# Ledger of designs, part 56: designed miniproteins, single chains

Each design is a single chain, and the fold is of that chain. pLDDT is the mean over its residues in the fold that is shown.

## One batch from the design tools (miniprotein)

Design m2061
Fold by ESMFold2-Fast:
Structure m2061 (fold): chain A 61 residues (1-61)
Amino acid sequence: SPREAAEAINEAFVRLGELIRAGAPAEEVRAVVDELAARHGYSAEERAALEATLDLALAGA
């Protein structure tokens, strides 16, 4: 459902934010993105949004 998809994306962002704040290597952060996308069955649009947010977060860190 749209609600479940939104919740999954939100959960992924929280987890990624924790890794970035902990200073995890970019390779490790990207591996988690790949795992979360596969686990939650993200659409191409959902994955693109997650990757765009990750790129912004890594550029600002």
Scores: mean pLDDT 70

Design m2062
Fold by ESMFold2-Fast:
Structure m2062 (fold): chain A 95 residues (1-95)
Amino acid sequence: SEKEKKLEEAYKKLIDVIDKAYNEGRITPEERKKAVEILEKIYELGLKMSPEGVDELIKWIDEAIEKIKNATSGEEILRVLEDLLKKAQEILEKD
């Protein structure tokens, strides 16, 4: 569906910015593993959302991507992802 395609594209962008952070030495291998686990949870929640829910999630994903690009530590990156996971849960609950 168009919804699933939009979600997959947004998810790939999140994976790409985490991989870039790892390649630039901004996160450790252990922090990268935690980041991927959080991203997988966000993706699973997104699959359960309505099209409107996914559109809202993508707005938060785009904001999280910009925060991750500007983050100076793995701790800050993981905080951004945990906040994004909470937003995904809130979207699904009201959906």
Scores: mean pLDDT 89

Design m2063
Fold by ESMFold2-Fast:
Structure m2063 (fold): chain A 70 residues (1-70)
Amino acid sequence: AMDEALDRVAQATLDLINTVLGMKDVERRVKRGEISPEEGEKRLAELQKKHDEAVARGNAASTELDALLA
């Protein structure tokens, strides 16, 4: 249904926003000395993986939505 496809697009979009904001927060914390550069690199790698997963889900959901609206 269209609502399900829209919910998936919305969730993927929120995950993308959250991962981008998380990456920026990690960079800020490293710069401020709140976390070590090593810890920052680990967190950035995790966030990058989540970002990539959200992109894949968003693309799949957008394809589903396009098929429903075409």
Scores: mean pLDDT 82

Design m2064
Fold by ESMFold2-Fast:
Structure m2064 (fold): chain A 95 residues (1-95)
Amino acid sequence: DPAAQRAQLVDMLLRGEDLSVHLSPEEQQVVDELVAELREQGVSEEELEEYRRALVYHALLLRIRDPDISVAELRERLREWLRRAESNLEKQKSK
C-alpha cells in the first residue's frame, strides 16, 4: 500500500530516524555519488548533511511511487531535483 508506506516514511522522518538504512546498496551509491559531486562544487559539510538527508528521503519517496524504478531513472530524477534545489537556493540568497 503506497499510501501507508508514505505515511510510515513521514513518521520515521519526523522521529529523526536514519532513513538511509532503508536504501538498497545501489540507491545508497547514487546518493553517495551526488553528495560527492556537491562536495566537489564547494558545498559545506553542514549543507552536505542536509542534502544527503533530502536525497535519501526523495529516493525512498520515488521508490514508493514507482517500485519498478531503475537505478538509472532514480539517479536522473534525484539529479534533476538537486539542480532545481540548488537554483532555488541561489535565487533565495540573491534576494
Scores: mean pLDDT 77

Design m2065
Fold by ESMFold2-Fast:
Structure m2065 (fold): chain A 59 residues (1-59)
Amino acid sequence: SALEEIKKKLDLALKNGTLDEEFVEKLYKLFEEMLNEKDTEKQQALRKEITKLVEEYEK
C-alpha cells in the first residue's frame, strides 16, 4: 500500500515535470534498490529515505 502510494506520487511528479533530472534519478535508484533488497532492515531504511525525499519535495 505505502509502496504503491510512493509509486503514484513519483509518477505524477515526473509527468508534471516538477522534479529535476538529478532528483528523479536518485529517487529511481533508491526505489530500484529497495525492490531488489533482500535484507528487511536495509529495505526499511531505503523505504524511509524514499518517503522522506518525497515528503520534502511535496513541501
Scores: mean pLDDT 71

Design m2066
Fold by ESMFold2-Fast:
Formats: C-alpha cells, structure tokens, sequence
Structure m2066 (fold): chain A 55 residues (1-55)
C-alpha cells in the first residue's frame, strides 16, 4: 500500500504521469484511506487532462 504510493510520487516527479496514476490507484485499492494517494491521483489525472472524481 505505502510502497505503491511512494512509487507513484517518484514517477510523478519524473513526469511519468501514466505510471504514477497506476501506482496511486493500486495504493487506494489497498488503502482507501490514504489521503496522499487520493490527492496525488487527482493531480496526476488533472495533468493528463482526465476527468476528476465527482465531489
């Protein structure tokens, strides 16, 4: 769970947005309460031009 989140952050910092999204989605699947993964997933999707989750 935490490893997927950390990998997502590293990939996001490297500009590998698609890979970062995959790792953040895995982090949230394993730990839905991970606010960091939720926040960064939304930001990565925004940067990719993908629709954000509804409020």
Amino acid sequence: AEEEYLKGMELLNQGKLEEAVEHYEKALLLDPSNGGARFHLAEAKKLLGLPLPAP
Scores: mean pLDDT 74

Design m2067
Fold by ESMFold2-Fast:
Structure m2067 (fold): chain A 56 residues (1-56)
Amino acid sequence: SGEEEYERMLERTIAAGKAAGVAEEEARRRFEEQVEISKKILEMSKAGKDMATINE
């Protein structure tokens, strides 16, 4: 599912950061924050679409 692919992308990004010498803790924290934001945006988009269908 899309969620599983998202987790794979997160792991890849963290691994790439480690290879580039970026502090693991910092890279993980920053990416997790971005993931949370993206997840909320996705949920809001889905809710918006459902509302439009109901209001029709």
Scores: mean pLDDT 70

Design m2068
Fold by ESMFold2-Fast:
Structure m2068 (fold): chain A 56 residues (1-56)
Amino acid sequence: SDLEKLAQQYENAAAFARQSGEAFREKGLDVSAKALYDSAQLNQQRAEELRARAEA
């Protein structure tokens, strides 16, 4: 379904943001790392909402 494909895109965005946040944290860029972790949580939430809609 198109909703499942869109959910996968948000899941991929969340994974990338988390990986980038970890790299920024290792460099001591804590403010940038936090913004990326916040972005990862938002993208993961959107993915979960889309998957729930696809299963309904």
Scores: mean pLDDT 87

Design m2069
Fold by ESMFold2-Fast:
Structure m2069 (fold): chain A 58 residues (1-58)
Amino acid sequence: MLSKEEVEELQKRIKRYEENKEKIREELSKVLSPEAVEQLLALEEKEVEEDRELIEKS
């Protein structure tokens, strides 16, 4: 079971990711191929989804 503080921290991480997703994509696109960018963003999205599930179970 997560503490109230841990849940709040996960919620802040998810919100920041959602707000900065387009900016992250733009910055990565400057140095990586389109395929690599989509693969990296898919990994980040998976981690965010796992964080959402942890909050829901708490």
Scores: mean pLDDT 77

Design m2070
Fold by ESMFold2-Fast:
Structure m2070 (fold): chain A 55 residues (1-55)
Amino acid sequence: SPFELLVRAAEELSPERLTALGRRVVEIQERADREGWSGEELLARIREEVERYLA
């Protein structure tokens, strides 16, 4: 689930990387608002970004 992925990110990422991921999620949210993304599209894009940081 998205929440399990966020918990994993908080546990596995350094504080610096977790802060960078948080800023990136804000940028994705701002783009979603500007471009009219659905909530499903926004969540999928956030999930991809979190997975990218965990790889």
Scores: mean pLDDT 82

Design m2071
Fold by ESMFold2-Fast:
Structure m2071 (fold): chain A 63 residues (1-63)
Amino acid sequence: INELIGELKELYNKYKSGEISKREFAEKVAEILRKLGVEADPEYIEKLSEKELKKLLAEAIEK
């Protein structure tokens, strides 16, 4: 679980730095969230604002 949380933080940092597209970020985040027991669609994640993304990630980590 710590490894998946680390991957989420790394992906978010790569997205913010412009190393990956929002679509690539959304696809990878959805896969990790599913492994954490959170159902997430990449299309849904791609539509989220930065504030909503932070909330979703915090909820997944705190569970």
Scores: mean pLDDT 74

Design m2072
Fold by ESMFold2-Fast:
Structure m2072 (fold): chain A 55 residues (1-55)
Amino acid sequence: SPLQESIARLERQVALLEERLAELKAQGAPQGLIDEVEQNIADLRAKIEQLKAQL
């Protein structure tokens, strides 16, 4: 279904952002940048849960 495809795409985006977050933390990136990426991940996860509720 288009909804399941949208969920799968967003879950892939979250996985890529989590990898980037791990790299930023390993490199000692500024906390503000880390916080921004963490917030983006949280927002995407919330959207995924909202879409799953529609299945």
Scores: mean pLDDT 89

Design m2073
Fold by ESMFold2-Fast:
Formats: sequence, C-alpha cells, structure tokens
Structure m2073 (fold): chain A 108 residues (1-108)
Amino acid sequence: GPPDPPLSPEERRRLREEAERTAMIAKLFGLDKVAEYIEEAARRVRTRRDAELLHQIIDKANELIDLYLEYEDKVLRGELTPEDFEAYQKKIEELLAEIEKLVERLRA
C-alpha cells in the first residue's frame, strides 16, 4: 500500500492555517458545528493520510458555504421555491453527514 509518512512541521502548520481560515469563514455563515469539526480535525492531523482526510473536510465545508451563498442569494431575490428549500436542506444534511463521517475516521 502507499506509505503513510508523518507530515513535516511546515506542512502541518500550513494545513492548520488553511483549516483555521475555513473554520473562521464557516463561523461567519453560522456554521458553528462545521467550524468545530474542522478545528477538531486540524488538531488530530499527523500523517499524509490524515492530511488527505482534512483536505476532504475542507473541500466539503467550502461546498456547504457555497450552497449557503446560493440559498441566501435566492432568498434575497425572492426566488426561493418550496422545492428549492427542500433540495438545499437535503444537500446540506448530506454534506454535514459526510463531514461527520470523515471526522470519525480521524478519531479512529
């Protein structure tokens, strides 16, 4: 299988700084639980595999932020339908579940 080497101190610092920026943005959008997951994941990262999991968490957090921006734009334009609301809610719940699953893998 592929090697699972430890991250260098510089790689770990850079990744934690990226995670902290994403967590801060998540908090600005009221996604406090997502920010907590990112912060927990960043504290747990030690190896390249851990870094790959954290990158996936950051990517999904950014996807969730983008969905909130799209949702907010539709609300502000008065264009949100009940079907749109249900679709956004479902996708948000799916992304949150995926983030939680990735954090659980880091806890193992």
Scores: mean pLDDT 86

Design m2074
Fold by ESMFold2-Fast:
Structure m2074 (fold): chain A 74 residues (1-74)
Amino acid sequence: MYRVVEVRPLRPDDKDVIITDKESIDAKEFEKYGDRIRIANEKGDLKIKTVDLEGNEVEVTIPKGMVAELEKVP
């Protein structure tokens, strides 16, 4: 499971950001990419299904062109 730890503008020098064109993703699908991942959508707003610090399922909306930094929680 992942949580969103930061949302920031996408920078031209960001080489390790996963760019998606999906309108909605489930963060659990990205567990194979490691303990910290960065995801952005350049075409539209991105909804990420993830968990809060208490383990509750939450949906976070990341605005178009913003990067979500996600950290794996135990």
Scores: mean pLDDT 78

Design m2076
Fold by ESMFold2-Fast:
Structure m2076 (fold): chain A 111 residues (1-111)
Amino acid sequence: AEELVEQGRAALLEGDYEKAIEYYDKALALNPDNAEAWLNRGQALLRQGRYEEAIKDYDKALELNPNNAAAWANKGLAYARQGRLEEAREYAEKALALDPSEELAKELLEK
């Protein structure tokens, strides 16, 4: 599963979101409790504009690790991209409560 997560991350960095999702799907088939794979798959979906699917992946990541500030911040970004600004603000505040240096959450609260 680790090799598949790394391949997914490499595809994300190259901007190949479809390939990233394929690698994360394979990783999650082997280990569905991998919070990092759920978070990263959600980020790939977010980059594709698939906001509802991204939110579901972030919810899975947070179910496994509710203290993941990055997952809260990215969930907030997905809500903001849908124009759901009050929910986006709430999730950004949760991210900052967990990690005061969470840059994405700070940006969401400024907009």
Scores: mean pLDDT 87

Design m2077
Fold by ESMFold2-Fast:
Structure m2077 (fold): chain A 61 residues (1-61)
Amino acid sequence: SEAVKRVLELAKEAIEEKSVEKAVAAALIAMAEGLTEAGLKALKALEEGKYEEALKILEET
């Protein structure tokens, strides 16, 4: 899903850039798309540097 990829990209950029604005944008899009639980699991994987695992979690939703 395009929304899944957009949330992942924004979340990754928020972590790398320490951007509150991008973090808020990712959270709002995830809430609007109903990705809250999958989004939290994917963020945890991203914090561990597991981008492929994070993408898989969101794609399986």
Scores: mean pLDDT 69

Design m2078
Fold by ESMFold2-Fast:
Structure m2078 (fold): chain A 65 residues (1-65)
Amino acid sequence: MIEEIEKIKDPKKAVEYLRKHLDTLSPEELDRAMELAAKLMKSKDFDVQVEAALILIELAVRRRA
């Protein structure tokens, strides 16, 4: 799953797929998903930046649980 999302070159689509699959990520995929979300926060698209930041916070909370 995470490998497929990492291959998406369009930041908007990458954020959409990451959001859609958040609840289905395995514990092993959390670190990779957080790295991807952090990279998406560097996007020039403000909507992508905001959504990526929210995803990163959500993943960080799950990582600490």
Scores: mean pLDDT 77

Design m2079
Fold by ESMFold2-Fast:
Structure m2079 (fold): chain A 64 residues (1-64)
Amino acid sequence: SSALIEEAKRLGKEAGELAKQGRYEEAAELYRKSADLFRQAGDDVSAEVAEKEAEELEKLAKEQ
């Protein structure tokens, strides 16, 4: 469980850095993977936050 949460946080941090660079599609993919790991760890709140970040970034990617 703790290992899943640590990996989810790592992916979320990478996703945030990619989003700052305008790499929205790649960032969204990492947020989705982060959400899956949070969900596997039983952290549904963090999973939902990561899913919402991914959805917003997917919309931005379509606008490019």
Scores: mean pLDDT 88

Design m2080
Fold by ESMFold2-Fast:
Structure m2080 (fold): chain A 60 residues (1-60)
Amino acid sequence: GPFLARVVEDYEAKTPEELTLKKGDIVEVLEKVDDYNYLVKNLKTGEIGLVPKKYLEEIE
């Protein structure tokens, strides 16, 4: 199911499908789309898009 994660390093979107995220942003992980990317919602902006999973840490 969906879970919350923290952005651990700044990420700049490389395609229109990706999100630009800042370190410390909180995202809701909606779906694992492949072995490298999650579909997330940025809770600060409300934007939805792809981000490499290595930039995220699940919040306990």
Scores: mean pLDDT 85

Design m2081
Fold by ESMFold2-Fast:
Structure m2081 (fold): chain A 101 residues (1-101)
Amino acid sequence: SNKEKAEEKRIEGIKAFKEGDYEKAIEHFEEAIKLSNGKDARAWLNLGQAYFKMGKYEEAIEYYEKALKLNPKFYQAWENLAKAYEKLGDYEKAEEYRKLA
């Protein structure tokens, strides 16, 4: 099924991420998102994490927000959102989001 294929691509992305190949990780996570028709909250979180590792904090925030729109109880995404705002120097927003984690 497309759900099984999406999970396979997400796992391939995690492998690339652990190897430090963030561009390859992004490609796999984007394919997982496409196969899930944008409904895989974990794939959105993983995509945001890859952008965060590349220092692309504004893009990371966008993808964490997509994960949270699908699953507001995804506490790891709230924590990652707070960390991204800290990297941008927005400590007030970081503290606000950390309270939701």
Scores: mean pLDDT 90

Design m2082
Fold by ESMFold2-Fast:
Structure m2082 (fold): chain A 61 residues (1-61)
Amino acid sequence: SLEELRAEEAALRRQLTNARYHKDEKAVQEIEKRLEEVASKHPLLRKNYEQRKKLEAKMEA
């Protein structure tokens, strides 16, 4: 369900923050891959994921 996918996304985002704090590059890459996989399972999550990545790219430029 969408609720289950949102819960998984929220858990992965928390894990991503933790991995970035510890500078664990391998964990960051693996978690980002899993976030993309979750986003691919629902159009709304895919759109939100793509918008988030575009915003992150602009902040890094």
Scores: mean pLDDT 80

Design m2083
Fold by ESMFold2-Fast:
Structure m2083 (fold): chain A 103 residues (1-103)
Amino acid sequence: MPSPEELMKKIEEIIEKLKAKPNPTEGDVLAALSEIAALLLEYLAQAKSRAEVEEGLERTRELMEEVIASIKDPELRELLQRQVDGIVAHLRARAAAREAAAA
């Protein structure tokens, strides 16, 4: 199985490919976000502490902010921002629920 470092590298590669597209479509954005969410879920399942969870989420958010800033279409930019915020919020809630269940 891939290590947390390998999972984060795959997330970075997906983000770089999306950023390299001069005119990404809504389909390109949603496909990338789906893959990133799945990889983040695997990363978070391997996280041993809340600090590791926050590190992974914040690094992914920072990389996605660069993509959002590069998008010229304001509608697509707003869609990407809403999806990123939703994914981060969902994964934080899931991590908090796991921590509460373990306590």
Scores: mean pLDDT 77

Design m2084
Fold by ESMFold2-Fast:
Formats: C-alpha cells, structure tokens, sequence
Structure m2084 (fold): chain A 111 residues (1-111)
C-alpha cells in the first residue's frame, strides 16, 4: 500500500507498506511555498515517489494559503528538473554559479 501523509505542517512523507520511502519538505512565507528538500530512498528511485511527495507538499502548502510554489535546483540535476516539470514547475530565473541554479515556480490552484 502506498500512502502520502502529512507528517508535520511542513513535511510530507510517502510510505510503502508502512515504511517511509520518500519525503518532501517546504516552508510557507506569505502566499509562497518554498520546496526545501525532496528525498527518495535509493531502492525506490524511478518509481514516481518523489513526484508523489512533491505533489503532496504542494497540496498541503495550498491548504495553508500558498498560491505559488518555488524552488532552486542545480542546472545539471536533470532528473530533479524533470520531476519538478511533471508537477507543473517552469523555469522563471537563473542564479549564476558553477553549476547555475535554476529558479523554478508553479502556480497553485485557488482553494
């Protein structure tokens, strides 16, 4: 059984057969949700569980009044960028560096 659960007001966990296999952490400032971490257990990577954790975090932040989600990701982290794009994130900026950080954002539906 796969479950997406709010472990705290700012943490979403994905559980498979009761075990935590993915996690998304965020902060809410005003109407903006910032994704601070997305983690997936190595043996569970490639199964969409990171996408499930991220979608759960966006839904939980929306319930807390967020209307926009934002994150920063290294430009060379193609797997994370594809995951973020699947849940509606798009690049809105770039922070210079080696590698550069992409600033990505998604609009959240009005509750």
Amino acid sequence: MVEVVAASPTVVEVRVDGEVVARAEFEVEGDTLRITAVEVAPEYRGRGLGTAALAGAMALGQQQGATRAELEVPADNKAAIRMYERVGFRQVGEIPGDPPLLHMAADLPAA
Scores: mean pLDDT 81

Design m2085
Fold by ESMFold2-Fast:
Structure m2085 (fold): chain A 88 residues (1-88)
Amino acid sequence: MELKVGDALEILATGFAGSKEPQVLEAKVVSEEGDLEVKGRPDIKAHLWGSNPADGKKGTDALLIVPIEGTGLESLAIGKVTAVHEEL
């Protein structure tokens, strides 16, 4: 599976916002470096870990930096790419 800029991903995230159950998030690949835009959550910074821009390969593990409202702190969640949807 080769991920490309513009691909829509389903990510199964664990530890997201303190949830005991995995959450399914939708995200889009927005850079060759593997940066992600999480649907409906522009406050979350997300990145495909292990992406290599030199060979175009993108990792299938997602790191999610989630702001904790009212604290100024951030939490780290980890996700797995479970599905890839091309936009058309």
Scores: mean pLDDT 70

Design m2086
Fold by ESMFold2-Fast:
Structure m2086 (fold): chain A 60 residues (1-60)
Amino acid sequence: MEKEALEYAEKVIEELLKAGKSEDEAMAEAGKRVYEELGLSPQEAARIASEALEKVLAKR
């Protein structure tokens, strides 16, 4: 559940960063998609998006 949401958010962030979006834009969009598609609360979606961004940046 949380693991799947985190992996999904990481994929979204990687795509947006490759497309030239800012870190803030990538995190906001990933959080929105997690909220809408996985049915998590806005607070949980924001937490997952933040953690996913940290993981993506750590690989670069």
Scores: mean pLDDT 79

Design m2087
Fold by ESMFold2-Fast:
Structure m2087 (fold): chain A 66 residues (1-66)
Amino acid sequence: KAEELAKKGEELKETDPTRAAALYGMAAVRAAEEGDLEKAREYAEKAVELGANGEELFATVEEVAK
């Protein structure tokens, strides 16, 4: 689930980095929901590298991880 979103982001990172950032952000939130905080942070970092808002994304991951 989270991995599938990250895979879609990876496929788009060269052609549509904005959409890739959104997909990695979604993957980070889903990984946190699944209890995989290591993957969640890794995907969130990738999303930020591609232009996502890091403050909002990391805050969302942290809330979901509760």
Scores: mean pLDDT 80

Design m2088
Fold by ESMFold2-Fast:
Structure m2088 (fold): chain A 93 residues (1-93)
Amino acid sequence: EAEKKAKEAEEYADKAIEYYKKGDLKKATDYLKKAMQYFNDAMILAKDDPDLMKLVEKAAGKIQKAVDLAGKAGDLKSVQIALESQAELGKAL
């Protein structure tokens, strides 16, 4: 399930990036939230598995790009949600 969650995190991050570029902040925010949730689940499940961690790292890069676009668009709420999600992951690991 870690592999599936990592792939879904990547797909949702790609959708968030697409909608930020289009200026659809509501859809972009919804997809970014899903990407972060699936990413955190994948990280917790994968933890010490090197092959699964490679998939998680790919998703992380795309999520970071989406968060950067959110910040540039002035979507501070999404940036705050991303920071809170990262803090929750750190607590769970």
Scores: mean pLDDT 78

Design m2089
Fold by ESMFold2-Fast:
Structure m2089 (fold): chain A 80 residues (1-80)
Amino acid sequence: SMLEELARRLEAAIGELVRRALEAFEAGRYEEAIRLLEEARRRAREVLADAPEEVREAAERALEGAIEKAREFKAAAEAA
């Protein structure tokens, strides 16, 4: 299916970056997690350039949401 093909493309392009970002986030290294997620967002845009707009928008929202959450945690940790 198209969704399975697109999921495979995303895993191949950003799976490692997302896993490394999660590891950094769990270790409290929020700046590193943010950098890795920003790189993942860039690669996702490239590999999904030919995908339907709804799929591109969903991926963009998911990664931007993750980046925003990491920034919120960083700000909270720095304010504590």
Scores: mean pLDDT 85

Design m2090
Fold by ESMFold2-Fast:
Structure m2090 (fold): chain A 97 residues (1-97)
Amino acid sequence: MAEEAAKEAEEAAKKAEEAETGKEAAEAAKEAGRAGTEGGKSGKMSAEAARRASEGAARAAKAAAEKAETGSEGAGAALYALGGGVSAGISGGAAPA
């Protein structure tokens, strides 16, 4: 599960970065956020997997935000992806002060 969540987030980030429209970037960012959130909820992410999922979600969120002018969904998807990344980080112990 943890490895799959990290891989899904990284693949989604790549799709968001390669997207030609804001809508495509937004869909990819939503996928990254979902993968990160699912991994975090299971509590089974290793610190490394959580870090990779969080980084992937952040990359997807950035790509979606940059392409938001092409599609109106980018900003919402970026926030969702960031939320998923935070969830993954907490699961892997990346969130302590």
Scores: mean pLDDT 63

Design m2091
Fold by ESMFold2-Fast:
Structure m2091 (fold): chain A 65 residues (1-65)
Amino acid sequence: GSAAKQALEQKLKKGAESALKVAIEQGADPEEARKFLEEAKKKALESGDPKIFDDEAVRYLIENS
């Protein structure tokens, strides 16, 4: 893969880890939160657009806060 794809993958991994910690601290179910964030990460990787992950993660946290 390209360096840009690897950079995106690493950024999404860190974003998913941070969002998962926040979701758990706010009382979300760890399994549901992990599955949601993994799906959001896959969509962002497939499209090549990190904003898809950011938008979905923020929405999830707002709806579960």
Scores: mean pLDDT 79

Design m2092
Fold by ESMFold2-Fast:
Structure m2092 (fold): chain A 58 residues (1-58)
Amino acid sequence: MISDEAAEHLRRGAEAVKAGNYDEAVEHISRALEIMGYDPETARRIAQAVVDAAKAAA
């Protein structure tokens, strides 16, 4: 079960991507992953990869 806090960070991350605020998107997505139990280094790496993929697809 995803916590409400993690879900809110994922939503804000998606909004940041839509606005072109990629740094803010990475921060929100990595925070959500940490809440879901990922370590900070893994969370940051996954968040960066997700945002980079979204940016390349834009």
Scores: mean pLDDT 82

Design m2093
Fold by ESMFold2-Fast:
Structure m2093 (fold): chain A 60 residues (1-60)
Amino acid sequence: HMKDELEKKIKELNEKLKQAGAEYRRARASGDWEAYREAMDKLFELSKEIAKANRELKKA
């Protein structure tokens, strides 16, 4: 069932988002601008993928 696959993907992406959020907070606290930007890029990409998967889930 396609919905089950999308739900699993969303769950996995949310776990990665949690990890990236921790990286973001650490980089921000340390003033590591390069790590901060990398963490922001990860957060943006993961949020985009989660939104895409949710849109597909609505269609399924």
Scores: mean pLDDT 81

Design m2094
Fold by ESMFold2-Fast:
Structure m2094 (fold): chain A 55 residues (1-55)
Amino acid sequence: MSAAERAMKRLIARHGGDAPVTPAAIARELGISRATASRLLREARANGMLPVKAP
């Protein structure tokens, strides 16, 4: 699995499917920099791992 996919699964597991999907939230959750979290989010979006629809 990609790093982005693993990160998303961890966040979903911890937050019951209503995970905060922002670079800052992922960085805090995984203990990584916001730049790294942003890269992971871009990878996840490119792979269709994240909701595309705006609320």
Scores: mean pLDDT 65

Design m2095
Fold by ESMFold2-Fast:
Structure m2095 (fold): chain A 64 residues (1-64)
Amino acid sequence: SMQKEIEKLKILKNLYEISISTERYLLEERPDMPEETKERLRESIKLLEEKVKELEEKIKELEE
């Protein structure tokens, strides 16, 4: 079912968004964090944001 496929993609998108929010929280709320750790978090956030964008585009295509 197309509806079930859309639902699965929305769930996956929500999981990535939760991960982004958690990593942003850690990056912003912990100024004592080592710079190497901050760089890893920034890189992770960028990769997750790209995944969210890909999923948003797929969801829109399916909902057309």
Scores: mean pLDDT 86

Design m2096
Fold by ESMFold2-Fast:
Structure m2096 (fold): chain A 110 residues (1-110)
Amino acid sequence: SKEEIFAQMHLIAASASVLVAKSTVKRAEEGKTSIETVLKRARDLEGDLRVLMEILEKLNPELAAKYKPKIEKLVEELKKAIEEKDYEKAKKTLEELEELLDEIRKEFLK
């Protein structure tokens, strides 16, 4: 449906934001960027995930109820890891977010 295509577009945007955040965490770990830049990328990702969850709530409220709490928890863990300069935990949290986004994508392609 048109709504499913719209959800897929926002899923692609969120997935791209995860990749940008992962790259920025690696650059910060290497001393090549500021913690403020990493936090900005985490906030950009949070915004993209929020929009995706709003779309998902309209399209499939039950699926949104399943994934929204998991995503919100991981976003909070990501921000905390960045503030604590725990780049290994930040990378792991981003990988878990990427996995959840792939699971959501597969729900639309089944």
Scores: mean pLDDT 88

Design m2097
Fold by ESMFold2-Fast:
Structure m2097 (fold): chain A 94 residues (1-94)
Amino acid sequence: MEELEELLRRSRELGREILELRDETLKKNLLDEKTVKDTLLTLYFELLSRNGKSLSFEEIEKNMTKEVQEEILKYAVEKFKLDKEEVEKLKKLI
């Protein structure tokens, strides 16, 4: 009566699709002049979370230095496998 294993498999598949769609959207927004700023803040939050650091949104915005932008750019290049043209475009938008 309870397909717990099947439910967990479906949940994992749906979660994978959602994450893929999210990453595609983030890449598109990162390369768009209107959304690049918000996308950089989102990526900075992800980078901090991976390193076990927790900052408020106010502190994240306040600490957005050129050095931090370079770290976020490195993270984005690795995460989205950005090519040379995409990196050049992103540097122009920052």
Scores: mean pLDDT 74

